# Designed miniproteins, single chains, part 41

Each design is a single chain, and the fold is of that chain. pLDDT is the mean over its residues in the fold that is shown.

## One batch from the design tools (miniprotein)

Design m1408
Fold by ESMFold2-Fast:
Structure m1408 (fold): chain A 100 residues (1-100)
Amino acid sequence: MKVAKIEIDLGKLDVTTASSEEALKIAKEIEEKIKKAKEEGYDKIEITITAEGPNAKKSVEAVALRAEEIGEELGYEVKSREIEEKDGKAVGKLVLEKKK
């Protein structure tokens, strides 16, 4: 099985307070990357989302939720979701697999 790897680096961006333009840009990037993986025949997609700062975990959680929604719309299901926060940095790992 081919696995697509998608990395989204938010830096210090607080997605929960981000402008509508920034939020749309992130959503569009995620959608384009998942859609491309689907078109290339990937049945499994691993998404890594990183953020830093005092709202890093909330930013990663918000982006992970949006990636889950986009994945479901494109015919993928969520198999695992893990979000870790340490020393002002958050890392989210999301695994999507094509619906059976």
Scores: mean pLDDT 80

Design m1409
Fold by ESMFold2-Fast:
Structure m1409 (fold): chain A 85 residues (1-85)
Amino acid sequence: MEEEARRKAVALGREMREETLERIRRAHTERFRPPSEEELREIRELAGLSEEELEELVRALEEAGVSGEFVLEHLRRLKELEEIA
């Protein structure tokens, strides 16, 4: 049933979103280019982060050198999964 598959996709999308945000906050294993202000703005809009969460994310990304493009790619994928629901 499509309805059951949709319900599973929503649950998976939420779980992946939380996992992605947590990995971004603790990004010390991957070294990417630091995100730009424009990329951070898109990340905030896609992830629905509060100002405090965004500040924590920015600090973690800058410290780890993680690129905003990498983060955006993962967040956009998660948003697509949520839209299926």
Scores: mean pLDDT 60

Design m1410
Fold by ESMFold2-Fast:
Formats: structure tokens, C-alpha cells, sequence
Structure m1410 (fold): chain A 87 residues (1-87)
């Protein structure tokens, strides 16, 4: 199902965010969008923006990068939990 594919890509994206592999995280978030409804797509666009900002800030402002990664991890964990309830 589309929900199951979105879930699989979001779980991969979370793993890459935790590893600070921002480019791989963005790739899997964009793939999750393909299998997502418009509301989830909007949420994922906001998450992608935060991942891109964390990548930009990683060397110049590590504390902001850490905060953005934390926000992204919480948002992805919530999205994954909600999608699991729909399966």
C-alpha cells in the first residue's frame, strides 16, 4: 500500500537523520512524499526544510544543528506512529 511505502521511507529517513547523513535523509523524505497525501506532503516539506537547515548549520552553529535534528526526529517519530495506526 502507499501508506506502507511511505512508512518504510520515513523509517529510512529517520535512521539517516540519526546518523547525520542529511543528503540520504532528504532523498528518502522526498520518496516518502510520493506515497503521501497532501497534508503529510506539507509536513514532510517542513521536515525537509529543517534537515537542509541542519546541514547548513552543522559546522557554523552546531547547537542549532542539534536542535533542528531533535525537532526533525520528534516530527518523524510522530508521523511514523500515526501512519502505523492506519495499517
Amino acid sequence: SSTQKALEYLQKALDYVQKRDYDSAIKYLQQAKVYSDPDLQSLLDNIIANVKKAKEEEKSNPMLADLLVGVVEVALAVAITVLKKQL
Scores: mean pLDDT 89

Design m1411
Fold by ESMFold2-Fast:
Structure m1411 (fold): chain A 87 residues (1-87)
Amino acid sequence: MEEEEKEKKIKEIEEEMKKKAEELKKAGEFDEESHALLVLEGVARALEVLGLEEAAREMREVRELLENKEISIEEAAERLRAIAERL
């Protein structure tokens, strides 16, 4: 993928995430968990664009565990930090 194409896709992801957060706020559904889920989804998509497929997969797993209430927000943050440190 061309460098310019990667930058465009990452910006599109950022804009989509920002718009989704605003929509949740307007609906009165914006909370810490919803925000964390949006961040994890955006990061996973950005990592896929960058070709970091394993890190993207791990981010999606963390998102799924958080969405299913299997882990806390604190645990999700710790896992995200560990993934980032391995990049």
Scores: mean pLDDT 76

Design m1412
Fold by ESMFold2-Fast:
Structure m1412 (fold): chain A 107 residues (1-107)
Amino acid sequence: MLKLSQADIDAVKAFLDRLETMSEEEAVAELKRWLRFKEWVALGYPPVVFYFIGYALGYAFAQAGYEDKKEWIKELLRKAMEEAGMTDEQIEAFLKGFDKGYEDGLK
């Protein structure tokens, strides 16, 4: 069971609020740095690992209370992952994890 502290939730909120003040290009670049996608690509992790990373992020996003912005963040995440050189299978696994984590985080 994933447990998030109030400090973790506040940090996610602050990060997401900051993304909204950026251009799309700046937001994509910030997500790439924050989530370290280039390092994970270099490590050669299988799609299942990206599913669980996406799950953790989706759960945190739901706990932060950004329901109306889910599709916006998913589009930015897709672009960030594509620019980092992730495969279509890794990207799909991450986004499926994000959706499931988001659903579970709303409970």
Scores: mean pLDDT 77

Design m1413
Fold by ESMFold2-Fast:
Structure m1413 (fold): chain A 68 residues (1-68)
Amino acid sequence: SVDDEINALVAELLNAGASEEAVEEFYLRLGEVAKEVKKKYGDIHSEEAKKELLERAREIKEEIIAKV
């Protein structure tokens, strides 16, 4: 599920030494991406929308880890 994939990304952030504040940044940025995806696809529940959301979430994770 999307929730399972997001939880796995958060675990990777914490394992890389990310702070609680960095995890909060991840969720804040993910929320903004979810708004963009909803605008683009008209929803966040289609397989295409979920795939783009997860791809963008992985990009955010990598950017945050690079700052640790």
Scores: mean pLDDT 83

Design m1414
Fold by ESMFold2-Fast:
Structure m1414 (fold): chain A 109 residues (1-109)
Amino acid sequence: VSTDVAHRLLLAIAKEALDLLFEEYGIPEEVREKVYSYLEKAFDLVRAGDLEGAREVINELKEWVRKELGQEVADVVKAIIALTLGLDDVLAEISPEAREKAREYIDKA
């Protein structure tokens, strides 16, 4: 499997996991589109080797989601992205409960 195919598959899994979360919480499409924009940017930065830029984008997204949807949703969104990108240091900052919930959405995707 090429790196490009793996990257596209992980991005698709992240989007599906986020869709499942957003459906459960009744999140409107406008909010989802903004989250996908940040998600795609984070994936592009990781693909380019800019891990610091990816962390910054993920933190900006988390703060925006926290303000719009609350802390619980923000933590699960951050966990889904960290898990799919393999950012173990970012994942370590997230509660075990939010990580487990993120894994449940990824497993359903």
Scores: mean pLDDT 83

Design m1415
Fold by ESMFold2-Fast:
Structure m1415 (fold): chain A 79 residues (1-79)
Amino acid sequence: AAEGERTLALVRAHGERQLARDVASLPEMEALKKELTDLAKKYRELSKYNPEFGKLADEYEKLAKEVQAQIDSTRAALA
């Protein structure tokens, strides 16, 4: 039925729009990853003086890995 074809087209269009948004966000995600990585390094150095900064460094390292996973997923979707 034509209605079923329309539904499939809408689902595909939604996926294409989401991918386009994710691709457009790649430079922002790369910049965010760099910022998080730099913050992790700064707090890791400060952890020599206060263990609480070590916890912050761990948190920023985890966030940087999550951003990297999002970048990798977006790039894989382009292949």
Scores: mean pLDDT 77

Design m1416
Fold by ESMFold2-Fast:
Structure m1416 (fold): chain A 69 residues (1-69)
Amino acid sequence: MMLTVTIPASAVEAGSGLSAAEAAARIEAELRKRGIDVEVEVLPGEVRVTFPEEDAEAADAAIVGALTA
């Protein structure tokens, strides 16, 4: 089963200084680097990250790492 996490673009910009597109690119690269099957979509005002539920803990760590690097 796949899990989707939605991150508001405003929250990314306020917390990290990154644009939604920059955040999406970093998240996708970090999850792929960790071997996680990931789909990232940039929508108006939000970034959606989809990955297997089994990888939720690793994906969460990867998302945090991508936004703080």
Scores: mean pLDDT 79

Design m1417
Fold by ESMFold2-Fast:
Structure m1417 (fold): chain A 71 residues (1-71)
Amino acid sequence: SGAAALEKARKKLDEQLAALEQGLRDMIERRAAKLAETSAEAAEAYRARMEALLADKVAVAREIRARRAAG
């Protein structure tokens, strides 16, 4: 039962992280769409920058998860 509770907690955290990541991507796309009204290049540069920042946060989240799994 303890192992099942930990599995459910891990799945719930993964789902919450995925929902937060999707929310951030939705905000990025809304902002990029607004920028595209003025410049398609500015919109694409903004998307690239935000994707790089999200990738860094995902890497940090993976490291934290790996440490928790090892403990």
Scores: mean pLDDT 78

Design m1418
Fold by ESMFold2-Fast:
Structure m1418 (fold): chain A 92 residues (1-92)
Amino acid sequence: MMARLRELVREALREALVAAGVPEEVAELAARGFVGEPLSDEEAERVERALLALSPEQLKAIARAVAEAVAEATGDAEGAAAGEAVAIEEIE
């Protein structure tokens, strides 16, 4: 369950970043970092620099694409709530 959701979030984020003009390699690193994969200092710096170069409008479009992918994967149209829902279910 979680592995499939993680893969879908990675793919959605990567595609959204590439659409915003981020190089595919950096977009893939950003997607990996977002889903909790450890990045090297060099990789983290590249991701941070690329994200800082994006406008708030581009960042909002990326967030929307990720939220849509999460909602589709979980059947829950409540924003990017997949991680929160899983955490609550594990604790409760």
Scores: mean pLDDT 70

Design m1419
Fold by ESMFold2-Fast:
Structure m1419 (fold): chain A 65 residues (1-65)
Amino acid sequence: GSTVNRATAVAAVQTVIDNNPDNPNVKGKTAQELADEVFALADKDGNGTVSAADFAKALRQVLGL
């Protein structure tokens, strides 16, 4: 699907942390903390789901990519 809910976001962010352990924007943060930051930027409608494009954009912003 083209949408991401918070549970999917936490799982995706955990994978990013596991694959990017030396990234200073993820080091020392939990998947929940990073997912909350991403959702705060991407979930503009407050409905608990975001488009995959908005999620990817917010994730890159939080990760400094």
Scores: mean pLDDT 77

Design m1420
Fold by ESMFold2-Fast:
Structure m1420 (fold): chain A 69 residues (1-69)
Amino acid sequence: MTRDELVALARIAAAIEKNPKARELLSQAADHIDNGDLKTAAELLRKALEIDPDGAVESLLKMVEEQIK
C-alpha cells in the first residue's frame, strides 16, 4: 500500500463519517499520513475508532501501523 493510497482511504473514510468528532480525527489522520507522520496518524485513527467503530477504519489503522513497522 502506497502513502498516496493510504491518504486516499483516510480522506474517503472522513468524507463518509457521520460523527463530527470522528470525521475531524479522520481528516487530521489523512493530513498526517500525507506529511509522513504515520505515528500521529495511527493515534488519531485509534481515537476515531473509540468514538465510532468501523471495519474500514480498523483496516486502515493496521495498514498505517504496518508502514511504521
Scores: mean pLDDT 84

Design m1421
Fold by ESMFold2-Fast:
Structure m1421 (fold): chain A 68 residues (1-68)
Amino acid sequence: SIEKSAELMLRTLEILLAQIETASPAAQAKLLAQMELLVKLMERIMPELSKKMQERVKAAIERVKALK
């Protein structure tokens, strides 16, 4: 389901966010690129998600934007 896809994307983002905290500058650039791809995918599926899931996804996108 689209909800399960969103949940997996959110879990993947949490893993990437944890990795970036201890990563070298070169690794941070790669992790940011991966997180940006996930953000683009989550933005595309956003209208199909429940309101609760939309809020979780919006919060996650803002966390990634804060890293820039």
Scores: mean pLDDT 85

Design m1422
Fold by ESMFold2-Fast:
Structure m1422 (fold): chain A 100 residues (1-100)
Amino acid sequence: DSATQKLLQNLKEKINQIVEAVKAGDYSGAEALASEMLVDVLNHIYKHKLSPAQVEALTATVEEHLREVADEQGVDELTRELLIEALRSMFDMALKLAEG
């Protein structure tokens, strides 16, 4: 739906900025963007009553985008995998908080 597509576009844009910030050593900037993503995802799950399967699909799409951007930006494999782990943990936390 249009709301989910808009969220997905915003998340992809924030992922681009996070990868650029991490590559530049701007961890404070990356943290601020990650915090905004958590709030956006939590609010979307809560307002639209997303199922665990829908959240998993969003997580997979955003993870795929992060892998592509990290490769394009020349981020090393270890940093890439740590970012993916952080992303998955964030979505899992948002889902658990939304479930109550």
Scores: mean pLDDT 86

Design m1423
Fold by ESMFold2-Fast:
Structure m1423 (fold): chain A 71 residues (1-71)
Amino acid sequence: GAADAARSAAAGARAAAEGDSAAALTMNHQWYKVATTEEAREYARLGAEAAARGDSAEAQRYNKLAAIAAG
């Protein structure tokens, strides 16, 4: 549900902020699986890509947008 999507997106954003790209990717992938809209899935994917390249700020931004779009 939306609450699970928001929680996973927030966890991904936090992990990215802490420099843990692997954890951020794992949480973002988990969020992708519960996303209910195409927009939410796209933002989750972009957040995972940002985390993978070490861009914690961009990863946080996209993960927050993904959580909002999931509602």
Scores: mean pLDDT 70

Design m1424
Fold by ESMFold2-Fast:
Structure m1424 (fold): chain A 104 residues (1-104)
Amino acid sequence: SDEETIKFLQSLGLSEEQAKRAVEILKKAGVNQKVFITDVKTLVDSAKTEGELLLMADSGLAFLPQLSPAQQVHAYLMRAVLYAKAGRYDEADYYLELAEKAAE
């Protein structure tokens, strides 16, 4: 459900506002929320340090323009979540905005 996705994203460091925006972006782009949550869990669980979260968030940036709009939304929202988990809220907001634009 939307509420379950919101609570999950908040548990990773997103504000309630950011988590609600992320859910609306996922819905607009047709990205499956359960698949997205599973992908987030996989990456977060593989990270041992804040530095590893930042490395994951910074990886693959050069390939983003080559992705479809739905894939860009997934990739930008994933980065927003990883930055938030690492305490980098300005970067999280930046990638949330990019995901929102890609969903248009």
Scores: mean pLDDT 83

Design m1425
Fold by ESMFold2-Fast:
Structure m1425 (fold): chain A 56 residues (1-56)
Amino acid sequence: DRIRRRIDDVRDRWGRVVDRYMRMMNDGNHYPGDIMGVMNDMVDIGVRHRIFVRRP
């Protein structure tokens, strides 16, 4: 339950970051630095989630 809750929180954060990226792509009015920032957050969340869950 505790691990599942943490994973759910991380998944929620991931979803928000993905949603922001999708909105930026759809808007067409974005700067490379902003996109890189969002992607960096996505990678960080993804890496932490996968490593934390995958590595016992």
Scores: mean pLDDT 63

Design m1426
Fold by ESMFold2-Fast:
Structure m1426 (fold): chain A 119 residues (1-119)
Amino acid sequence: DLTAPPRSLEEVLLRAELAAAATKAHNGELSPETAALILANARAAALGLATGRPLPALSPADVDEAIARTLAGLDPETAARAREAIERVEREARRIIERVQKLSPEEAAALAAELARRL
């Protein structure tokens, strides 16, 4: 159920891959603006999982500010865990976006269909 918050970092990454693949399939291209939005949403979701507090849907600029504010308000152990989760998701989501950008729209459509069945 894509309307529910993700339950794991694995689900955050699967949702990011689905969003990237679906966009490439429908538009023929994954624009830098859409890639930035997917990355921002994945980072926000990772923070939400690490803190147990889901963040609202945000623009890329708002996500950076929300992450900075949230981390500043956390105890050091929770802040460290949240930073590790965000950094991991950012690295893995960037690799996903790069892979999807190299796919044809037809390959992206097949990937999106497969990922939708797993979610």
Scores: mean pLDDT 83

Design m1427
Fold by ESMFold2-Fast:
Structure m1427 (fold): chain A 76 residues (1-76)
Amino acid sequence: EEVARRMAELDAEIARIQTEIDELKKRINELQSRLPSLTPEEQAKALEEMDEISRRIHELNVRLAELQAEKARLQA
């Protein structure tokens, strides 16, 4: 059954993206918690990493929304 197979593929990809987003959010939290203990140079590097991670999270959320919309269409 093609719909069931596609649903399984979408669920797997959605789960993978969710896991990546969760890991990236954890990394941002780790960086934020360390900021007060860092030198200005280390803070600048941490902020650059946080900005890069934030851009990645945004890209992943867009893809996640697309996959969720496709799943909703298949369920209708």
Scores: mean pLDDT 86

Design m1428
Fold by ESMFold2-Fast:
Structure m1428 (fold): chain A 91 residues (1-91)
Amino acid sequence: MKEKLKEEFIEKYLEALKKIRKANEEELKEAREKLEKELEDATEEEIKLYLKALELQEALTKSGNVFTPEQLEEAKKLEEELKRIEEERKK
């Protein structure tokens, strides 16, 4: 499952860069290589949180950059979860 989640996250992230940030082919290649390295040590739970972040970002873009109350709450929870993971890594 971890490899499948990694590939799904990388593909969605690159798609978001291409659509939202207008990233070119070189930028997409560099981003893929960097993500593959960084996700090598990531757990399945961490990758799922990253996927949630991307889905929330895509939803925000489709809605004209307006969060619904539910999306705003999900964003806050996601930020807290990611902060917890970062603090654990510092140990």
Scores: mean pLDDT 71

Design m1429
Fold by ESMFold2-Fast:
Structure m1429 (fold): chain A 66 residues (1-66)
Amino acid sequence: TERQSVIARYASRAVDAAEKGDLKAAQEAIEALGRELRRLGASPEVVAGAVAAIQTQVDLALEAAK
């Protein structure tokens, strides 16, 4: 689905940035994910859930990069 494609794209960007230690780029990707999901008509619960899941992956990648 378009929603799944958007989640995968921005999740990949966020995690890739986090693996490189680029916290600002990772945060920008998470914010862009939220904006695109809202534009596609996702509910606040779906947006919050997707953002939280990707934030967790980013946090783990940033910790591993140290």
Scores: mean pLDDT 82

Design m1430
Fold by ESMFold2-Fast:
Structure m1430 (fold): chain A 73 residues (1-73)
Amino acid sequence: SDELLERIDELASKIAEKLAALRKQDPNDPAVQQQEALLKNAMSYLTKALEALKRGDFKTAEEYIKKAEDLLG
């Protein structure tokens, strides 16, 4: 679905922006490391959503998009 792809692209852009902001912080700060790990996990879910879309598995794609959205709050 074009709509699901647009949602993935929007979330990926948001995650990239948040990661760029964290690069201005102290990389040895445990809070920064925790936020980076969370954002990378969200990106991993979006990658799985894209793979599901490539297979025509729209249900699994939407489930992974929701998992990424839940991590981002």
Scores: mean pLDDT 87

Design m1431
Fold by ESMFold2-Fast:
Structure m1431 (fold): chain A 81 residues (1-81)
Amino acid sequence: SVLDQLTERAIAGLRRVADEMLAAGVPKEEMLARLEELTANAIRLIRDVGRDLQVPEAEIERAIARVREEAERLKAEVEAL
């Protein structure tokens, strides 16, 4: 579905940006702030597109939960540096 594609792109994007920031030596606090911003933007996009396509709210919330779970995992990895 379109939501599945957006969810996978959001997750891949978060991992890519985290890897790029690590490679560039970005400070931990700045990395965490950027990941939080990108996560919030991804959640808004998924909710907006899901509602425009009249996807059931439960399916939209499952997609959002997947993005939040990956973001939490990435934040934990960064905090452990």
Scores: mean pLDDT 89

Design m1432
Fold by ESMFold2-Fast:
Structure m1432 (fold): chain A 97 residues (1-97)
Amino acid sequence: ERERRIQEVAGRLAALRYLVSRDIDNEEVQERGRRLEEEEPELIRELEELVLKEGPEYLIRLIEEGARLLEPTDPETARLAREAARILREKLAAAKA
């Protein structure tokens, strides 16, 4: 289902952005980002539109579901996506305090 694919893309993007935020900005990370944009440009655009409409809490839920879906095939990306979601939740809570 298209919704599951959007969740998987959210998880993969969050994992890559988490690595970049930790200064892990090597050629492999850059290549993975470019391939994802080439393979799933429509899903990335749809994800961006949904996040703009629904807000950051919705994005966090998509990332967590994406991590769950990725766990059986890509456990490292799933772990990184969960860590990204945790950090986003903490930042969102701090901003509302």
Scores: mean pLDDT 78

Design m1433
Fold by ESMFold2-Fast:
Structure m1433 (fold): chain A 78 residues (1-78)
Amino acid sequence: MKTVVGSSDPREGLREGIKLGGKIVSGMGDAKIAVEQAERFGADTAMIIAENEKKAEEEAKEALKLAPSVEKLIIVKK
């Protein structure tokens, strides 16, 4: 499993990405960018850390329509 992690806090995104052992995208408060980067890098999973889980989920769902390689979406509330 190769995971891309997006976070509104760049430090938090980096920290969680290291724990997961996957390629990380930190410093991006945009769930859409995290999903787009996952597709670009051939990751099967996009993980998003957000203060507002509902908004992050809505943005990620829109981006998933253009990201056929991303099979799994994980949204974590900060």
Scores: mean pLDDT 66

Design m1434
Fold by ESMFold2-Fast:
Structure m1434 (fold): chain A 91 residues (1-91)
Amino acid sequence: IKEAKAKFEEAYKALEAAVEADGSEEAKEALARLKDIIEGRIAFESEEELRAAIEEEFERLMAAAKTEETKEAIEAYKKAYEELREAVESQ
């Protein structure tokens, strides 16, 4: 679990750098909201609602990305998130 969490944090840093280099304000806003959701700063009544919100922000990030580097960083971060979730659920 710690290894999956560290990989998730590394993927986030890479995505943050890619979004800043991309220069897309929409991508920056979507990333900030996604981070707030994942860190629990935005409350949801159910895990289903939280999961749907996370998927929506990933779609917004991908749509707003201007460069292939940003799109690759988004995909890597999404995979790291899914791996972290599986590690927590599979126990």
Scores: mean pLDDT 77

Design m1435
Fold by ESMFold2-Fast:
Structure m1435 (fold): chain A 88 residues (1-88)
Amino acid sequence: MKEGMAFYLVTMALDSDLETARELIAQAEALYPSPLVQEIRDIVENNTDQETTQKEMRELLDKAIEENLKKSKERVEAWLKKIAEANS
């Protein structure tokens, strides 16, 4: 629950001005302090340009999404392998 809300706030920050993004990310970190949210917090605090901030946040989120998809794929492949072995 808290993790989902934190990432929702991060998603809102991507479409927000830099000041609003900083406030949203601070709320996200307070709800769910994770390495990903902390890195995003550092991006919004250390950058003064909204375009650069949005680009860096997007790249970090895309990497996190790719890693989560990879983990989901590995779980599905392990399940399919067990089914194939049971039917052989």
Scores: mean pLDDT 75

Design m1436
Fold by ESMFold2-Fast:
Structure m1436 (fold): chain A 70 residues (1-70)
Amino acid sequence: SLSFEERIARLEKDIEKVKNPELQSELRRTLEEARRLYETGTPDGELKANVLEIAARGMIFAEELIEKKK
């Protein structure tokens, strides 16, 4: 399994491939918030950071599905 840091690094690369600039900007903000929460070193921060990472991946997946219908 990947560490949180490895998952975030992979997510950062996936975000750079997002074609919608507004979504890309939102995803970058979500990524930075996830990093901030994880770096608090608290169980609550780690949980919220993981939720945001999952949410960001879900947004990328949804955008790819929408683009496939065009």
Scores: mean pLDDT 84

Design m1437
Fold by ESMFold2-Fast:
Structure m1437 (fold): chain A 72 residues (1-72)
Amino acid sequence: MPEVVLRVALHEATEALAEAERLVAEGRLDEAIALLQKMIANLERLIETYGESPELRAMLEKARAKLAEVEA
């Protein structure tokens, strides 16, 4: 995977997680769920396109864990 693609993906995923946490804190659960689902889909697509990456896999696992937490 190109280093630039990995760096941008990790940066955007980090910002999306922070935004989702803010939305949860504000009680905007549906918006948080939608954002986390979009993030998960984007990370899965990158892994499919460029192959397995430990950093993207770890980020995907964090996003899935956060989605499960919010849906509980």
Scores: mean pLDDT 84

Design m1438
Fold by ESMFold2-Fast:
Structure m1438 (fold): chain A 84 residues (1-84)
Amino acid sequence: MEALRREIRGKIAQLSGLDIEISAALWEGRRDEAIATIERRIALLDEIIRLTEQIDTPEGRAEAAEFRRRRADLEARLARIRAE
């Protein structure tokens, strides 16, 4: 349990770095780089969801649901950027 939670926390920290890269790429007009970074962030969220779903507690289930919502929001954002 503790080792699993530590791995999840490490991956969540990586999400923050990707958020900064996405914002910078979009601000600078680097559309293709922004798309690629969003795709990497979605892949990382898939990993986090998979690990979080292994936590058989009400808190773990709520956290997994929140990450699934964030993933859906990113997919919608990616679709909007691609449509431009």
Scores: mean pLDDT 83

Design m1439
Fold by ESMFold2-Fast:
Structure m1439 (fold): chain A 68 residues (1-68)
Amino acid sequence: SGEEKVEAESAELAEIRALPVEERRAAVRARLSPEQLAVAEEIAEKLNEIGDAIDEGLKKGRLPGPVK
């Protein structure tokens, strides 16, 4: 029932609070609605692509050129 689900989620949150921030973010994303998750995932994909490009640039001692 809904009440059991809410209690289970509360117990899960207590465990999540003990996790590192990266794991906490993943657990929060898992608790989003399918609609919210789809939007967040779409944004995250775009940000991850940008982040990867920046990280790769720093690793090679240069920034990517998309902001030119």
Scores: mean pLDDT 61

Design m1440
Fold by ESMFold2-Fast:
Structure m1440 (fold): chain A 78 residues (1-78)
Amino acid sequence: MEKLKEEAKKLIEEAIEEARKLGEDVPSFEELPEEEQEAALKTGLAHILKVDKELLELLLEGKISKEEAFERARERAA
């Protein structure tokens, strides 16, 4: 699970870098309050995985794998 959080953090950092490139004055991920960091990571993970909050909670608890979350998300979308 920690790997997914790290991947989400990298994606957020990339988005911040792109925003700065466009002239936006945005703080780095590390400068965000802990509550906002956690919310951003959860939102980023949900978007990356295209899963519901329910599946995301299972992933964060380590009860399902990333692969399994993708499979379940596809089944729920069908």
Scores: mean pLDDT 67

Design m1441
Fold by ESMFold2-Fast:
Structure m1441 (fold): chain A 78 residues (1-78)
Amino acid sequence: YQLTEAEREAMVKVYREYLTKLGASKELIDELLGYVRDQDPARVGAVELYILMNTKDINDLAKLSVDVVKAIDEARKE
């Protein structure tokens, strides 16, 4: 819940790159990533649902999870 702004933006960057690869529209990406930035607990799951619906290989999901963790860790160095 208490990610810094830098950690949130690092996570948003990784999700934006992934959603773009999945072919999501700019409008949809901006909406879904807005929920991540806001840390809206009622809507943050929409990003995960979209990713699950549009990703077929579990290894791609694993890579995304690792990329998110690495991005947050790097942002923590400030």
Scores: mean pLDDT 78

Design m1442
Fold by ESMFold2-Fast:
Structure m1442 (fold): chain A 90 residues (1-90)
Amino acid sequence: SLEELKEEIIRLAKEVGEEAEKIAKQMVKSADKLIEAIRNGDYREASIHMFRFMALREEMVLLARKEGKEELAERINELSNELFQKILEE
């Protein structure tokens, strides 16, 4: 489910560190806003939240790599891509 993916991403980000957990929570909020914008047919808002989601995903992945946690970086990237794909299927 979307909720399980969100929780797992946050859990993995916490293993990277407090800063990554904060970024993951912001990314999840952007995902929620993206879902709402898509449901409302608001193309402008959807684009803004899509951009934020992608930027936060990249920031989190880079942070994990900087900390030498390549396995966590890959897992976070994969789950974030799965979350994004499921949102677009709404």
Scores: mean pLDDT 87

